Designed miniproteins, single chains, continued (4). Designs and how they scored, part 51

Each design is a single chain, and the fold is of that chain. pLDDT is the mean over its residues in the fold that is shown.

## One batch from the design tools (miniprotein)

Design m13877
Fold by ESMFold2-Fast:
Structure m13877 (fold): chain A 97 residues (1-97)
Amino acid sequence: SDLEEARKYLAKGLEYYEKEKYEEAIKYFEKSIEKAEKAKDYLLLARAELNLGKALYKLGKYEEAIEHYEKSIEYARKAGDEALVEEAEKNLEKVKA
């Protein structure tokens, strides 16, 4: 299912992120976003967008990271996940510093 694939791609992206393979991590986070959009799962969208932003930040792609942190905040608010909103806002402030 799209939901199961979104979760698997998110997990795989996180594995590459931990290995500091940020370009590979981005590829899997983008696949996770595509599947989560089809599933209309705002929590998965928020999590995938946040992690995509973090990987972009590690590559020095700050303006792109900001865009994805802002999307993460929007989806996290729709999901009602205040802790995830706070995490995304904290990462957004770190880019602006």
Scores: mean pLDDT 92

Design m13878
Fold by ESMFold2-Fast:
Structure m13878 (fold): chain A 63 residues (1-63)
Amino acid sequence: MEEAREALKRFVENHILDPEKREEYLRRIDEAAEKGDVEALGQVATEILDDYRKNRAEIIKKS
């Protein structure tokens, strides 16, 4: 759990550019990890990856 939490938080800090979304994701990661809720952690990880893919597509469109 701790390793997954640290990895996800680092990913969010490096790849989620919107500070408001970044703070929300970091809070949700910490909450899920503290509760030991593997399913909630997986859900937030999926949302983070989906947001990352969307942001990457926007960058490609503008290029």
Scores: mean pLDDT 76

Design m13879
Fold by ESMFold2-Fast:
Structure m13879 (fold): chain A 62 residues (1-62)
Amino acid sequence: TDVQIRKLEEEIRRLEKEIEKLMEELKNAPQDIQLISKIIGEILRKMGEIFELELRIRQLKA
């Protein structure tokens, strides 16, 4: 439904903002490979969640 699609789009927008914050943290991170790896892992996880939400939206529009 349109309501479900809108809710999923809002969730994607929140995840995108969280990724933006993590990208800024990554830019300012010390050259610590373990810390950098952790931040990158969090970004990749959130990107995966966005991908799953986009797939759900596509299924609802079908």
Scores: mean pLDDT 83

Design m13880
Fold by ESMFold2-Fast:
Structure m13880 (fold): chain A 100 residues (1-100)
Amino acid sequence: SLLEEIDELIERARKYLEQAKASTDPEEQRKLIEEAFGLVLEAARLLMEHATPEQREKILADVEEFVREYQRALDENDFDRAVEILEKAIEKLREYAEQL
């Protein structure tokens, strides 16, 4: 089901973020964070595809905001901030999924 697919993507993203937090290698942290980001974007796309037009606009606005913040954090090599941004994005996507 849609909810099961979104939950699986979110769980996989959380796993990568936990691994990133545990890593002391900046290159490994970046790779894990980028993998989590890809999964978060895929979850957002699935939500938007099945959302009402009004919900889609709200989700898109939130997605665009976290993408901007995420890109800034990566440009600054602030991996702790990038992880925090993705964790907040995951929570928001979960809330949207519960409304579908």
Scores: mean pLDDT 88

Design m13881
Fold by ESMFold2-Fast:
Structure m13881 (fold): chain A 67 residues (1-67)
Amino acid sequence: SADAHRSGEQAARMGAAGDAAGAAAGGYETFKVASTPEQHEAGLKAAEAGARGDAAAASEYGRLAFE
């Protein structure tokens, strides 16, 4: 969905900038609004990575949600 695409893009951008908390928030929103199993899983993994402070991993999973 467009909402999952935007949230995943935000997670990727925030994670790339080193903002693990922002990336986690974007990943969580992607998880909530995802319409495909792949977007749902990518969003969850981005949220989990961001929550543990792994901004780089959160950015990578965020990219999988919108690319």
Scores: mean pLDDT 81

Design m13882
Fold by ESMFold2-Fast:
Structure m13882 (fold): chain A 45 residues (1-45)
Amino acid sequence: MEEDIKAALEAAEKNVESAKKISPTAYRRAQRLLEDVKKGAEKLK
């Protein structure tokens, strides 16, 4: 449901912020996950 998509996007965004403080590698992984979640949300509409 749309609430699940919103929760997934928020979790992915928090992961990016946390990963940015940890390492460049973690940041890159988090960004990729966020992009995948965004693409999935776009396709489901």
Scores: mean pLDDT 76

Design m13883
Fold by ESMFold2-Fast:
Structure m13883 (fold): chain A 102 residues (1-102)
Amino acid sequence: SLKVSIESITVDPAKGKATIKVSASGTDLPVDFELYLKDTSTNKWTLVGSKKNAKSATFTVTGLTPGKTYIFKVKGTDKNGNTASAKATVDAKTGKYTTESL
């Protein structure tokens, strides 16, 4: 079955930046990746990165404030329209993060 994972997240607090590496596994690779950031005030997901036709992707997100926590979701869609997602919660100062499969 299709699975999408967040492999690593690295933050650069001085630049307000996070680098997020994702991968997909399953029989119907490659996938189209979409990376979303949650706006906690509106509860809305905003698309902040995409990569088509890949088994892995590296996304760079800027405009992050050190000391705030951000929630990212990666979605992968395979060639047959199957989807899988993973979520991460990240501290933009320390770079500590947790991940979960959705």
Scores: mean pLDDT 87

Design m13885
Fold by ESMFold2-Fast:
Structure m13885 (fold): chain A 55 residues (1-55)
Amino acid sequence: SMEEDRERVAEEVLRLIEEGVPVGQAALEALKRALEEGIPFDVAVEGVQRAIARH
């Protein structure tokens, strides 16, 4: 579902941040992977925004 995709993207961003990746790079890497997996752009962006709000 789109909600599960948003959470997957958010978790990936937060995981990268915890591993020491700078926040901007983590967001871009997670967004790129989401798009490569076929997640719609708006859903992927919402997932990234969710992670940044939690950070």
Scores: mean pLDDT 87

Design m13886
Fold by ESMFold2-Fast:
Structure m13886 (fold): chain A 71 residues (1-71)
Amino acid sequence: MAREYGRYYGERLGVDPETAADAAEIALELLKQGKSESEAARVLRERGYSPDVVLAGLLGAKKALELEKKG
């Protein structure tokens, strides 16, 4: 799910969908570890992702995490 939403937001922001999907997976793992959105964004930027890719990844991860809570 994180990858699918990462691609979706990546397409809407005009960034590479697969790169956004990769960022969404990383962001989801960080959020599941108890990291804040700000901490996840910092880690993604340190890994060389652009601001728009970081945004797409965080949006994808947050959507995936929300849906996992519903079962």
Scores: mean pLDDT 84

Design m13887
Fold by ESMFold2-Fast:
Parts: structure tokens; sequence; C-alpha cells
Structure m13887 (fold): chain A 73 residues (1-73)
């Protein structure tokens, strides 16, 4: 079992990877990393400022993910 701190660190790493993939125009891969980061936080009941930041970034690049993110909650 990962600690809350390790889970948040992993989510931040997934966010950074997703942002890099957006910059590289690898949009389908980027979506997967953003959704994986969001899923990781939701499954561990983490809805803090990091969650808001990751969801905000995902929706900024991919507004179509709104329904998928709502379904994860």
Amino acid sequence: MLSREEIKKKAEELLIKGQKLVFEKKFEEAKKYFLEAIRLLVENNIFDGLYEKIVGQALKYFPELEKEIEELE
C-alpha cells in the first residue's frame, strides 16, 4: 500500500508526463496519463488542491474528458 504522500507524488509524475505528451502532440497518450492520475487520486479519496490542478489541466486540454472524470468519482 502506497502512503498518501507517495500517491500524490505518483499523480504529479503522471501529470508532468501528460503535459509533456500534449507538448509533443501525442494527444491520445496524454489523455490516458491525465485519466490515470485522476483515477489514482479518486481511488485513494484525495480531493485536494492537487486533484483540482490535475482535473483543471486535463479539462483545459481535453474538455471532452468531463464525463469520464465525473464517472470516476
Scores: mean pLDDT 84

Design m13888
Fold by ESMFold2-Fast:
Structure m13888 (fold): chain A 71 residues (1-71)
Amino acid sequence: MEEIKKKYEELKKKLEELLEEMLKKGILTKEQVEEIKKRLEEVLKKSNLEEQVKHLEIAIRTLEDVLKGEP
């Protein structure tokens, strides 16, 4: 149980760091960052802890692809 919570916290921190970096680089606007956060918050509220971890992993992967210049 605690291991999953720790992973959730690590992924959440990673996501926040990625969003902040992308905002600083001008890859994302403040509005896009807020939209991503709101969308994830809605999904996470409807999900159990394991699902929350998976959703965060997907979000991080998507943002990493954007950072690579994939969009």
Scores: mean pLDDT 78

Design m13889
Fold by ESMFold2-Fast:
Structure m13889 (fold): chain A 56 residues (1-56)
Amino acid sequence: DEKRTQGVQYANKGLEYAEKGDLEKMKEYAKKAADSLGASEETGERIFESIVETAK
């Protein structure tokens, strides 16, 4: 599914910004990932948490 692939790519972009300490950009890309997946805000929050844990 192309939408899922785009969502994963946005999540990876968010991780890149998290590593650089750019939290604002990280949040923007986490939201784009959720939108691409056609998901709820709850899913967006989980994606954000996963990015933060991975970047730790």
Scores: mean pLDDT 70

Design m13890
Fold by ESMFold2-Fast:
Structure m13890 (fold): chain A 67 residues (1-67)
Amino acid sequence: IEKETEQVKKEAIELVEKGVPLEDVFAMIAEWGQRLMEAGVPSAEVLRAVEQIKKAAEEAYRKKLKE
């Protein structure tokens, strides 16, 4: 799921850059993680991926606010 994590990370950053609220982006990331757990991906792996994507979205949001 490394490829999926990278893709969702890029999607999350793009949404932040387009002006989607961080709360909505976080909800999307949480839903994606929930789907992975339902598909049988270990929760520890899903939580790590979700954390990485959330961090990237927060960084993008902070960078946009600076402008």
Scores: mean pLDDT 78

Design m13891
Fold by ESMFold2-Fast:
Structure m13891 (fold): chain A 99 residues (1-99)
Amino acid sequence: SLAELYEKRGIPAAKVKSKEELERLAEQTVPGGTRREFEAEDIEGNKVKATVLERPLPDGSSLVAVLLENEKTGEYALVVGVRDAAGNFYPLAVFYYEK
């Protein structure tokens, strides 16, 4: 899973009780962020809904939360991190829910 990959890289991963908890965590972590939605695909070609919340910081970096929803597999993940002014993303935590 995405959470297992991040945990192997030393990034904290935590299981949550529902998909709605992931949505609340995203809004709480990036309050007042710009919301964008798009479709992505997993490695098997299944549709993944991606929601990105981003809030610019005064130093030119941004707080970013990415919610990934795979309804086909029942896998849901929230990746929270910082994007620097050069466009590099640094994940800080992953939250996940699996049906």
Scores: mean pLDDT 82

Design m13892
Fold by ESMFold2-Fast:
Structure m13892 (fold): chain A 60 residues (1-60)
Amino acid sequence: MHVLKVEMPDEEVAKRVAEELRELYPEFKVTVDGKTITIETEESVEKAIAAALRAIGMGL
């Protein structure tokens, strides 16, 4: 299992970005706790990293 955590500027941005990630990567388990988005996958660490980087870009 690959687990990545991404911190967003605020909780509302975290929720919006998590929704977008769930649409783009339905195979990933995406959860939100406050400002933190947790991405969990068994597939590929490279895909998880790409999703995390996309999340950071959307949060800017």
Scores: mean pLDDT 76

Design m13893
Fold by ESMFold2-Fast:
Structure m13893 (fold): chain A 57 residues (1-57)
Amino acid sequence: HHMEKEEEELRERIRKTIAQGRAHREEEGHSSLPSEEAEKAAIETVLAWERERREKE
């Protein structure tokens, strides 16, 4: 239960962080719109790192 809850919260946190990063890039005149596939890949990558970290305990 805790693991699933934390992963869901982490997904929301990452999504929010990506949105803020996009806004910052757009303000600075950089490309602001990664594809949905790129966003999903980034989220899955971070979740994989978190799973590995927790396995260490």
Scores: mean pLDDT 67

Design m13894
Fold by ESMFold2-Fast:
Formats: sequence, C-alpha cells, structure tokens
Structure m13894 (fold): chain A 93 residues (1-93)
Amino acid sequence: AALEAAVAAAREALAAARAGDLEAALDALGAAARALEAAGAPRKNVLAAGTAAGLAGIALGVAKIAGDPTDPTVVRVVVRAAEQALAAAEEAL
C-alpha cells in the first residue's frame, strides 16, 4: 500500500512533465520521494528519487531566471527526472 503511493506519485510527475506542467511535476516528484521514505524503501531508491526531484527543481529554477521556464531542454530534464523516480519506486515494489 505505501509503495503504491510512491509509484502513483511518480506516474503523476511523469504525466505532468510530459504535459509541460513542470510545477506540478516537481510537486509530484517531491511527493514520490517522501512516499518512498515513509514506506521504508531502501536508501538507494529514496536517494535516487530525491536526487531526481532536486535536479529537476534546479533546472526549472535556472530556466525561470533565464526567462524561459518552458524551454524544451528543461522539459526533457524534468521528464527524465520523473522517469528516474518512477523506476526507483517500481524497483522498491
């Protein structure tokens, strides 16, 4: 049950990232990492999801400062981060 919440959050992050909703994707990535930690998932899976969320957040933050938060490169980085978080959540199942 707890690990299913992490997978659901990671899938939500991937769907949001693919739709170009990077703020929603970052919120869902953070939720996936927290759900993995709350479920007692292995440290490697928690760190993988947390690192993905952190890197996606930095990429979006830099893009906002540069004036292009919808840059296709930034979208691709966030999509890749969501895919990494989903893989970590599914591996923990």
Scores: mean pLDDT 81

Design m13895
Fold by ESMFold2-Fast:
Order: C-alpha cells, then structure tokens, then sequence
Structure m13895 (fold): chain A 111 residues (1-111)
C-alpha cells in the first residue's frame, strides 16, 4: 500500500530527526545551535566536493544529532543523491531547520 508506506516514511523522519533536532536546539541555546549547523553545512559542502561519503555521513550524524546508522538508513529509504546532499548543506548553512525537515519528508514521500 503506497499510502501506508508513505506514512511509515514520514513517521520515520519525524521520530528520527524532529525530536533530536529539537533536543540539540534546546541543549546549548539557539544561537550556538545555529552556529554549529552553519559550520557543519560548510564541512558537508566540502565533503560532497571531495566525494567523501564517509565524512558526509559523519557530518550529517553530528548536524542532525542522530547516530551514523540512522543517517545511512535514511539515505537508503529516501534515496538521497549528491544534489539532495548539496541542498541539505545549503539549508544547514542558512540554519533552516524547518526547510531541512520538509526536504526529508518530501524525499521520503516522493523518492
């Protein structure tokens, strides 16, 4: 059932990224959270340019406050490609947490 699969993917994204991102934002204050996202977005852009998939996964793990295994599973389930990773890097650099979650949900539904 395509609708049931879509629902499971949306629930996966919200459960695995929504709460950890909220926790990260609350832990050290919002300004420090945004500064960390900007730095990690720049590092992700460099990792993509260098085709360093392992480094990209490490950066996403730190940025999203989730385990590397969760990042790998998400890439597999949402079929994130190099263009998607560049968009994620841009959203992180801009501190656009809402846009990041929207992108992950959209990819889960349409990927």
Amino acid sequence: DPLEKARELVEFVIKNFGQPLADAALKNGYEEFLERLRRLGEELEEAIKNKDKEKAIEILSEALNVKKETVKETIEKTKLDEEDLREIARLLREGDVHGLLVLLIDKALNG
Scores: mean pLDDT 75

Design m13896
Fold by ESMFold2-Fast:
Structure m13896 (fold): chain A 75 residues (1-75)
Amino acid sequence: ELERQARAAANAGERAVPGLIALLKSPDVEQRLLAAIALGYLGDPRAVEALKWAAENDPSPEVREAARKALETIG
């Protein structure tokens, strides 16, 4: 059932948002990149300020680009 699967994924994603925001502050560039991409797919506005900071200040160009794209998908 598509609706049930989408609902379960959304519920799990909402619960993951605080952890993903924390991962944006990880010393590991791969963890920060994954967090930025995942937050973009979730579209949760709680991530907006953390993603703005990452888009402007992250030392990795790839993380900055992922954060910018995530901000576009959130609105």
Scores: mean pLDDT 74

Design m13897
Fold by ESMFold2-Fast:
Structure m13897 (fold): chain A 53 residues (1-53)
Amino acid sequence: DDKFLKILEEVLGVSPISLNDSIFDLGGNNSLKEKIKERIEKELGKKVDLTDL
């Protein structure tokens, strides 16, 4: 999903991002995970747990 990858790239400040990349490996922290979750829920209408990121 292009929107999902764009949200990750914008919040983490890293591009390109692969679906195989973990947010922790990309230098993400709990605050960034919360921002990603909020944007995914708002823009994609999907529920995401922080443990899935």
Scores: mean pLDDT 68

Design m13898
Fold by ESMFold2-Fast:
Structure m13898 (fold): chain A 64 residues (1-64)
Amino acid sequence: SATVERVARADKAAGGLDPDTSVERVRKAKELARENPEISPREIGEAAGLSERDAAAIKKAVLA
């Protein structure tokens, strides 16, 4: 449980802490933005484990 809890927290903070983990989360965020252009940066961040700021930047890049 402690390990699972730590992983979940790391997932939420992945965009700023773990470069390798962030690469996969960036890919997921790009997929979500392409599939649903109306999705909010907050929803992308929650689903992909990125900050809203990083999710917003990825969405902007995908839709440009």
Scores: mean pLDDT 66

Design m13899
Fold by ESMFold2-Fast:
Structure m13899 (fold): chain A 74 residues (1-74)
Amino acid sequence: SALERAREAARRAEEAARRAVEAGASPEAVLAAEVSAGLALIALGVGKATGAYEEGAEAAEKAARRAEEALEEG
């Protein structure tokens, strides 16, 4: 379901942010990953609050990809 996709995306984004901190990535990479993780959580929350589950899932998945990209660049 879209809600499950959004939850998984938020989990992936948080994991990427956690790994960036643990790896001692640059402050810029850590900030980018943490901001992206926050955006994934916001997308999940807005989707749940408004019933826009598919839009929330797409936004959360986009944010998760950006968090993972920030980790790779750090």
Scores: mean pLDDT 81

Design m13900
Fold by ESMFold2-Fast:
Structure m13900 (fold): chain A 110 residues (1-110)
Amino acid sequence: SPELERAIALLEELFRKAQESPVYEVVYRIFATLLELALRHGATDLFPEIIRIAEKAVKLADEGKSALEIADFVIQELRRLKQERPEHQALLDEAIAGVRAIKAEWEARR
C-alpha cells in the first residue's frame, strides 16, 4: 500500500527526530499509537487521515509548538474524525484515550 509505505517512512523520520527533541518523541509516540490502532482494527482506510494529522503535528513541532499544544491539536482532530467516520468510533475513542495518556505522562515529567 502506498499509504502504508508513506506512514512507515514518516514513522522512521519521526523516530530519528525523537532522538534530538522530547517534543518529536511525543509526536512519534502519538503517530505510532494511531498506526498501531488502525492496523489492529483493520481500519487501513484511515491511513490518509492519520498521515495528514501526523504531518500537521510535525509542522507544529517545527514551528516550536509545545508537546501539550500538539497533543491537544491531535485530540481535536480525532474528535472531528470521529464525527465524520462513526463506523470507527471504538478505534477513535481508544486513540483519543491514548493521546490523553501521552499528554498526562508529559505533564507529570514537570
Scores: mean pLDDT 88

Design m13901
Fold by ESMFold2-Fast:
Structure m13901 (fold): chain A 75 residues (1-75)
Amino acid sequence: GLLDEVRRLAEEVIKLDPSLAELTQRLVQKAETASPEQQRNIVETLRRAIELLKSGNVEAAKALLQATVDALDAQ
């Protein structure tokens, strides 16, 4: 399901950059109580973060993850 995909992608982010572990774990916690639409958006965010990390753009990946957490906190 979407939540399992969120967890799998989160593990990939943490493997690529362990310094993002706390931020990524916050997204997983948010996903557990999120709507299916929010879970889909989290999946897309994590996929984009992985692409950014693989291209060496750690700052953009961190900013994207933080913005997503902040948006979910505002809901």
Scores: mean pLDDT 88

Design m13902
Fold by ESMFold2-Fast:
Structure m13902 (fold): chain A 95 residues (1-95)
Amino acid sequence: SSLDLLLEYQELLVDVNDRIKDPRLRQKMYQMSLDSMYSSLTSKSNIDWLDFHIEKLKELLKLARELGDEEVAKLIDKAIELAKQLKKKLEEQEK
C-alpha cells in the first residue's frame, strides 16, 4: 500500500539522519526538513509535496557525494527511489 511505502520511506530518512556525522550534511538535512514541513503546509496534494521533497533529497545527495560520504549517499539515493515509487502509486490511485 502507499502507507507501507510511506512508512519505509520515513524509516529510511531516520536511518540517514542517524548515520550523518558531518555537521554540513546535518545542517543541510535540518534545512531540508524545515523546507519540507513548510511545503507540506502549503502544498495542494501529497504528490506536489513529494516532488518538492525529492528535489531537496537530490540536493542532500549532491552534498553527501561532494563530502565523500558514500554510505549516506547510498541511503539518500534509496530514499529518492522510494519517494518516486510512492509518487507513482499515488498518481495511479487518482485515476
Scores: mean pLDDT 78

Design m13903
Fold by ESMFold2-Fast:
Structure m13903 (fold): chain A 60 residues (1-60)
Amino acid sequence: KIEELEKELRELVLKAVGYEILAIGYELDGSPKAKEYREKAKELKEKADEVEKELEKLKK
């Protein structure tokens, strides 16, 4: 259902932003963990993009 996918999209975006903030924090500290958290944020953004594409198909 469209509403369920929209909720999933919002949750994925919020989680991705959270990991991106952590990555920035670790990057400022010079920690190698910055790369790990940035990759996690990227994976969540990719999942969000897939959900968004599915929503676009269902809206037509």
Scores: mean pLDDT 81

Design m13904
Fold by ESMFold2-Fast:
Structure m13904 (fold): chain A 69 residues (1-69)
Amino acid sequence: SKARELGERLFEKIREGERLAREDRNFEELERLGEEIEEVLNNPENKEAVEIALELLREAREQRALERA
């Protein structure tokens, strides 16, 4: 579905932003990604896509926590 595709892309953008922030480099790209993410989040039509992205983020964080525990 279009919502799933957008949700997956949003998840990827957020993960890339987290990676760039941790590396403390390429602030221009980080700013651009932040703007793109905010645009998606602020559009109520994208609610389903945002929920999918949040589920993917939770799964990724849980997996990482399990590997560290």
Scores: mean pLDDT 78

Design m13905
Fold by ESMFold2-Fast:
Structure m13905 (fold): chain A 67 residues (1-67)
Amino acid sequence: SEEIEKLKKKIEELEAEIEELKPELEEAKEKADAGDKEGVIKYIALSLRIIGLEEEIELLKKKIEEL
């Protein structure tokens, strides 16, 4: 169905966004581990963003299962 295809495409887009954020998260973690306060803030912000994206993916997967 068109609805399932749209949800699957949205999941792929969100998964791609998570993959794009991973190198930034690693860089922020390295800076945080070195004692850079800006790195700590960025690491926390990116971690929360990734968690939010993962939660959205799980909600979309649940919607597909209910269709």
Scores: mean pLDDT 88

Design m13906
Fold by ESMFold2-Fast:
Structure m13906 (fold): chain A 70 residues (1-70)
Amino acid sequence: MSEKELEEGAFIVATAVYLSVAKRTEDKEVLEESLEQLRKIRERARELGLEEAAEFAEEAAREVEELLAK
């Protein structure tokens, strides 16, 4: 396993954790914090060229944005 593979895996896991928390919470502050973390993960993954992680973070951020809009 290369360092890049470890980084991509870590970003995917972090994305999954924040998305899971967002889907289970009724707390708007927790939703907002989860969205900010997902946006940071997306941006950093893009900077590092971690395409799979960046795509997953983008989709997760959209789901949380939809939850905040309801």
Scores: mean pLDDT 83

Design m13907
Fold by ESMFold2-Fast:
Structure m13907 (fold): chain A 111 residues (1-111)
Amino acid sequence: MSEALKLAEETLKAVDELIRAIEEGAPRQTVIDLANRVRANLSRLLQAVRKEVKDPETLEKILKLAREAFSKIDELIRQVRAGDREGALANAREVKKIVEEIYKLIKESLE
């Protein structure tokens, strides 16, 4: 399996852990730390994607999706700081959908 696919799976696991922490009412700092971990994993994923995805159109689509995911992670952190856990949970679920779409695009690009 490619490095990009492995990193996408690791990013999905990090997002699932973040969603669970929000649902279980984990402390604000724990949720922020997990959100920053998702951001770090997504950044590593993009480095691998730039090396492995040779099709410019697919690469541009993945980069656009990643920018949306980073924006939603930043909004999630702001929502957690403001006590809006419902909004944070919604953004975490949207980040999961984006990372799932990135995974699909990487997999299709490597087939």
Scores: mean pLDDT 89

Design m13908
Fold by ESMFold2-Fast:
Structure m13908 (fold): chain A 60 residues (1-60)
Amino acid sequence: GADEGGLYGAGAAAKGGNSAAGQAAGRHMVETGDAEKAYEYGKAAGSEAFAEKAAQAARS
């Protein structure tokens, strides 16, 4: 669930690039538990794969 989405956000941040967006996506997902919003923030982090994993984690 939310903890897993936070982990995916942290992973995006660790990879660099759009680290701030990755962290924000993870935090937002943990706070809201919203898979759809996690997906949108994941896309903003610059990775479709990250977005899909975050959405799946939120639903789990």
Scores: mean pLDDT 56

Design m13909
Fold by ESMFold2-Fast:
Structure m13909 (fold): chain A 60 residues (1-60)
Amino acid sequence: SKLEEDVLEKTRLTTFYYAQQGDREGAEKAGENGIKLAKSMGNEELVKEVEKITKEALAL
């Protein structure tokens, strides 16, 4: 859905932005916010994708 796509896009943009600035805590918090939203939507696949994106950002 568009909402799922928006969650993934926002998560990628925010986590990578913070990680690139050296703000690992900011990146982790952005990822956690995405996970909370995905869980509230009852979408386990979306939770896994948000976790994956956050881990990719933190590996920078």
Scores: mean pLDDT 85

Design m13910
Fold by ESMFold2-Fast:
Structure m13910 (fold): chain A 58 residues (1-58)
Amino acid sequence: SSAHQQALEHAMLVVMIEASETAPEKVREVRDAGLALLREGVASVEELRARLQAVLDA
């Protein structure tokens, strides 16, 4: 994958690690949302992180 794709996947992993530490019951929801956003072609690491953080904080 491109460096951009690797950065997106890394950002998803970081939020999933945060979820595992703060709200482990939400890890699956964050993962599923992250995979959906990657398939949709999210524009940036910042957008992906913000949208996954919103899922975690809901």
Scores: mean pLDDT 81

Design m13911
Fold by ESMFold2-Fast:
Structure m13911 (fold): chain A 58 residues (1-58)
Amino acid sequence: SPAERLGRELAREALEEAKKSKSENERRGILSETLDRLAREVGPEAARAALDVIREAF
């Protein structure tokens, strides 16, 4: 779905930004904020797709 595609794209962008972070707390903040924003502004499908991408990266 368009929501799942958007979730995957934003998760990849957040992961790239997290790689530039200076601390693990900053990295977690970036990823957590991205998931919360997707769930709130787009919906659960986008948040779930984003979470799957993040899980695969770790």
Scores: mean pLDDT 83

Design m13912
Fold by ESMFold2-Fast:
Structure m13912 (fold): chain A 73 residues (1-73)
Amino acid sequence: YEELFKKALEFVKKNPEEALKLIEEAAKKLLPPEDAEQVIEYTKKALEEGDYETVAHILTELALLDEEIKKKL
């Protein structure tokens, strides 16, 4: 988790738009539509607040469930 989180945090800081896109794709693929929408909205708010650590945690959790997300980190 720790190593993957570090990579996710660096990714989010350098490419916040791409991180949001990956989270949107993974959430829509892995979660029910209602839950996906909540995760996406929460991620957008965190990015607006500059809370990259929260976004990195979300991305890390999704990467643990999705091989395609994991390989992009």
Scores: mean pLDDT 78

Design m13913
Fold by ESMFold2-Fast:
Structure m13913 (fold): chain A 59 residues (1-59)
Amino acid sequence: MEEVRKLTLEVMKAIRNKDYEKAIENAKRLEEVARELGHDSLVKAAQEIIKFAEKKLKE
């Protein structure tokens, strides 16, 4: 599986399972990989996921 696809899948699984710590970890790596590949929309999506998961951890 391609790195972007693998990280995206891991992020989605973590959010679905309410494992927000794992979601943040994988979304941060996804953001870095997406930025290097020039996938601006994916970078933005990863950043939004990080914000969402961080909010959930502080509930």
Scores: mean pLDDT 82

Design m13914
Fold by ESMFold2-Fast:
Structure m13914 (fold): chain A 56 residues (1-56)
Amino acid sequence: LEEAIEELKELLEKLEKELEEKKKDPNASKLELEELEGLIGIVEGLLSIEERKLEK
């Protein structure tokens, strides 16, 4: 329950850091950057759903 939310928040932070590092990397592909942005959006959506369950 709360553990799932904490794990999702930690995953979000890791993905944000990876995206920032990849943006600084001249060898990073545009596709990979867009995939990371999409993944971040998905995790944010999951976080929102889990938070609603916790506040029942």
Scores: mean pLDDT 78

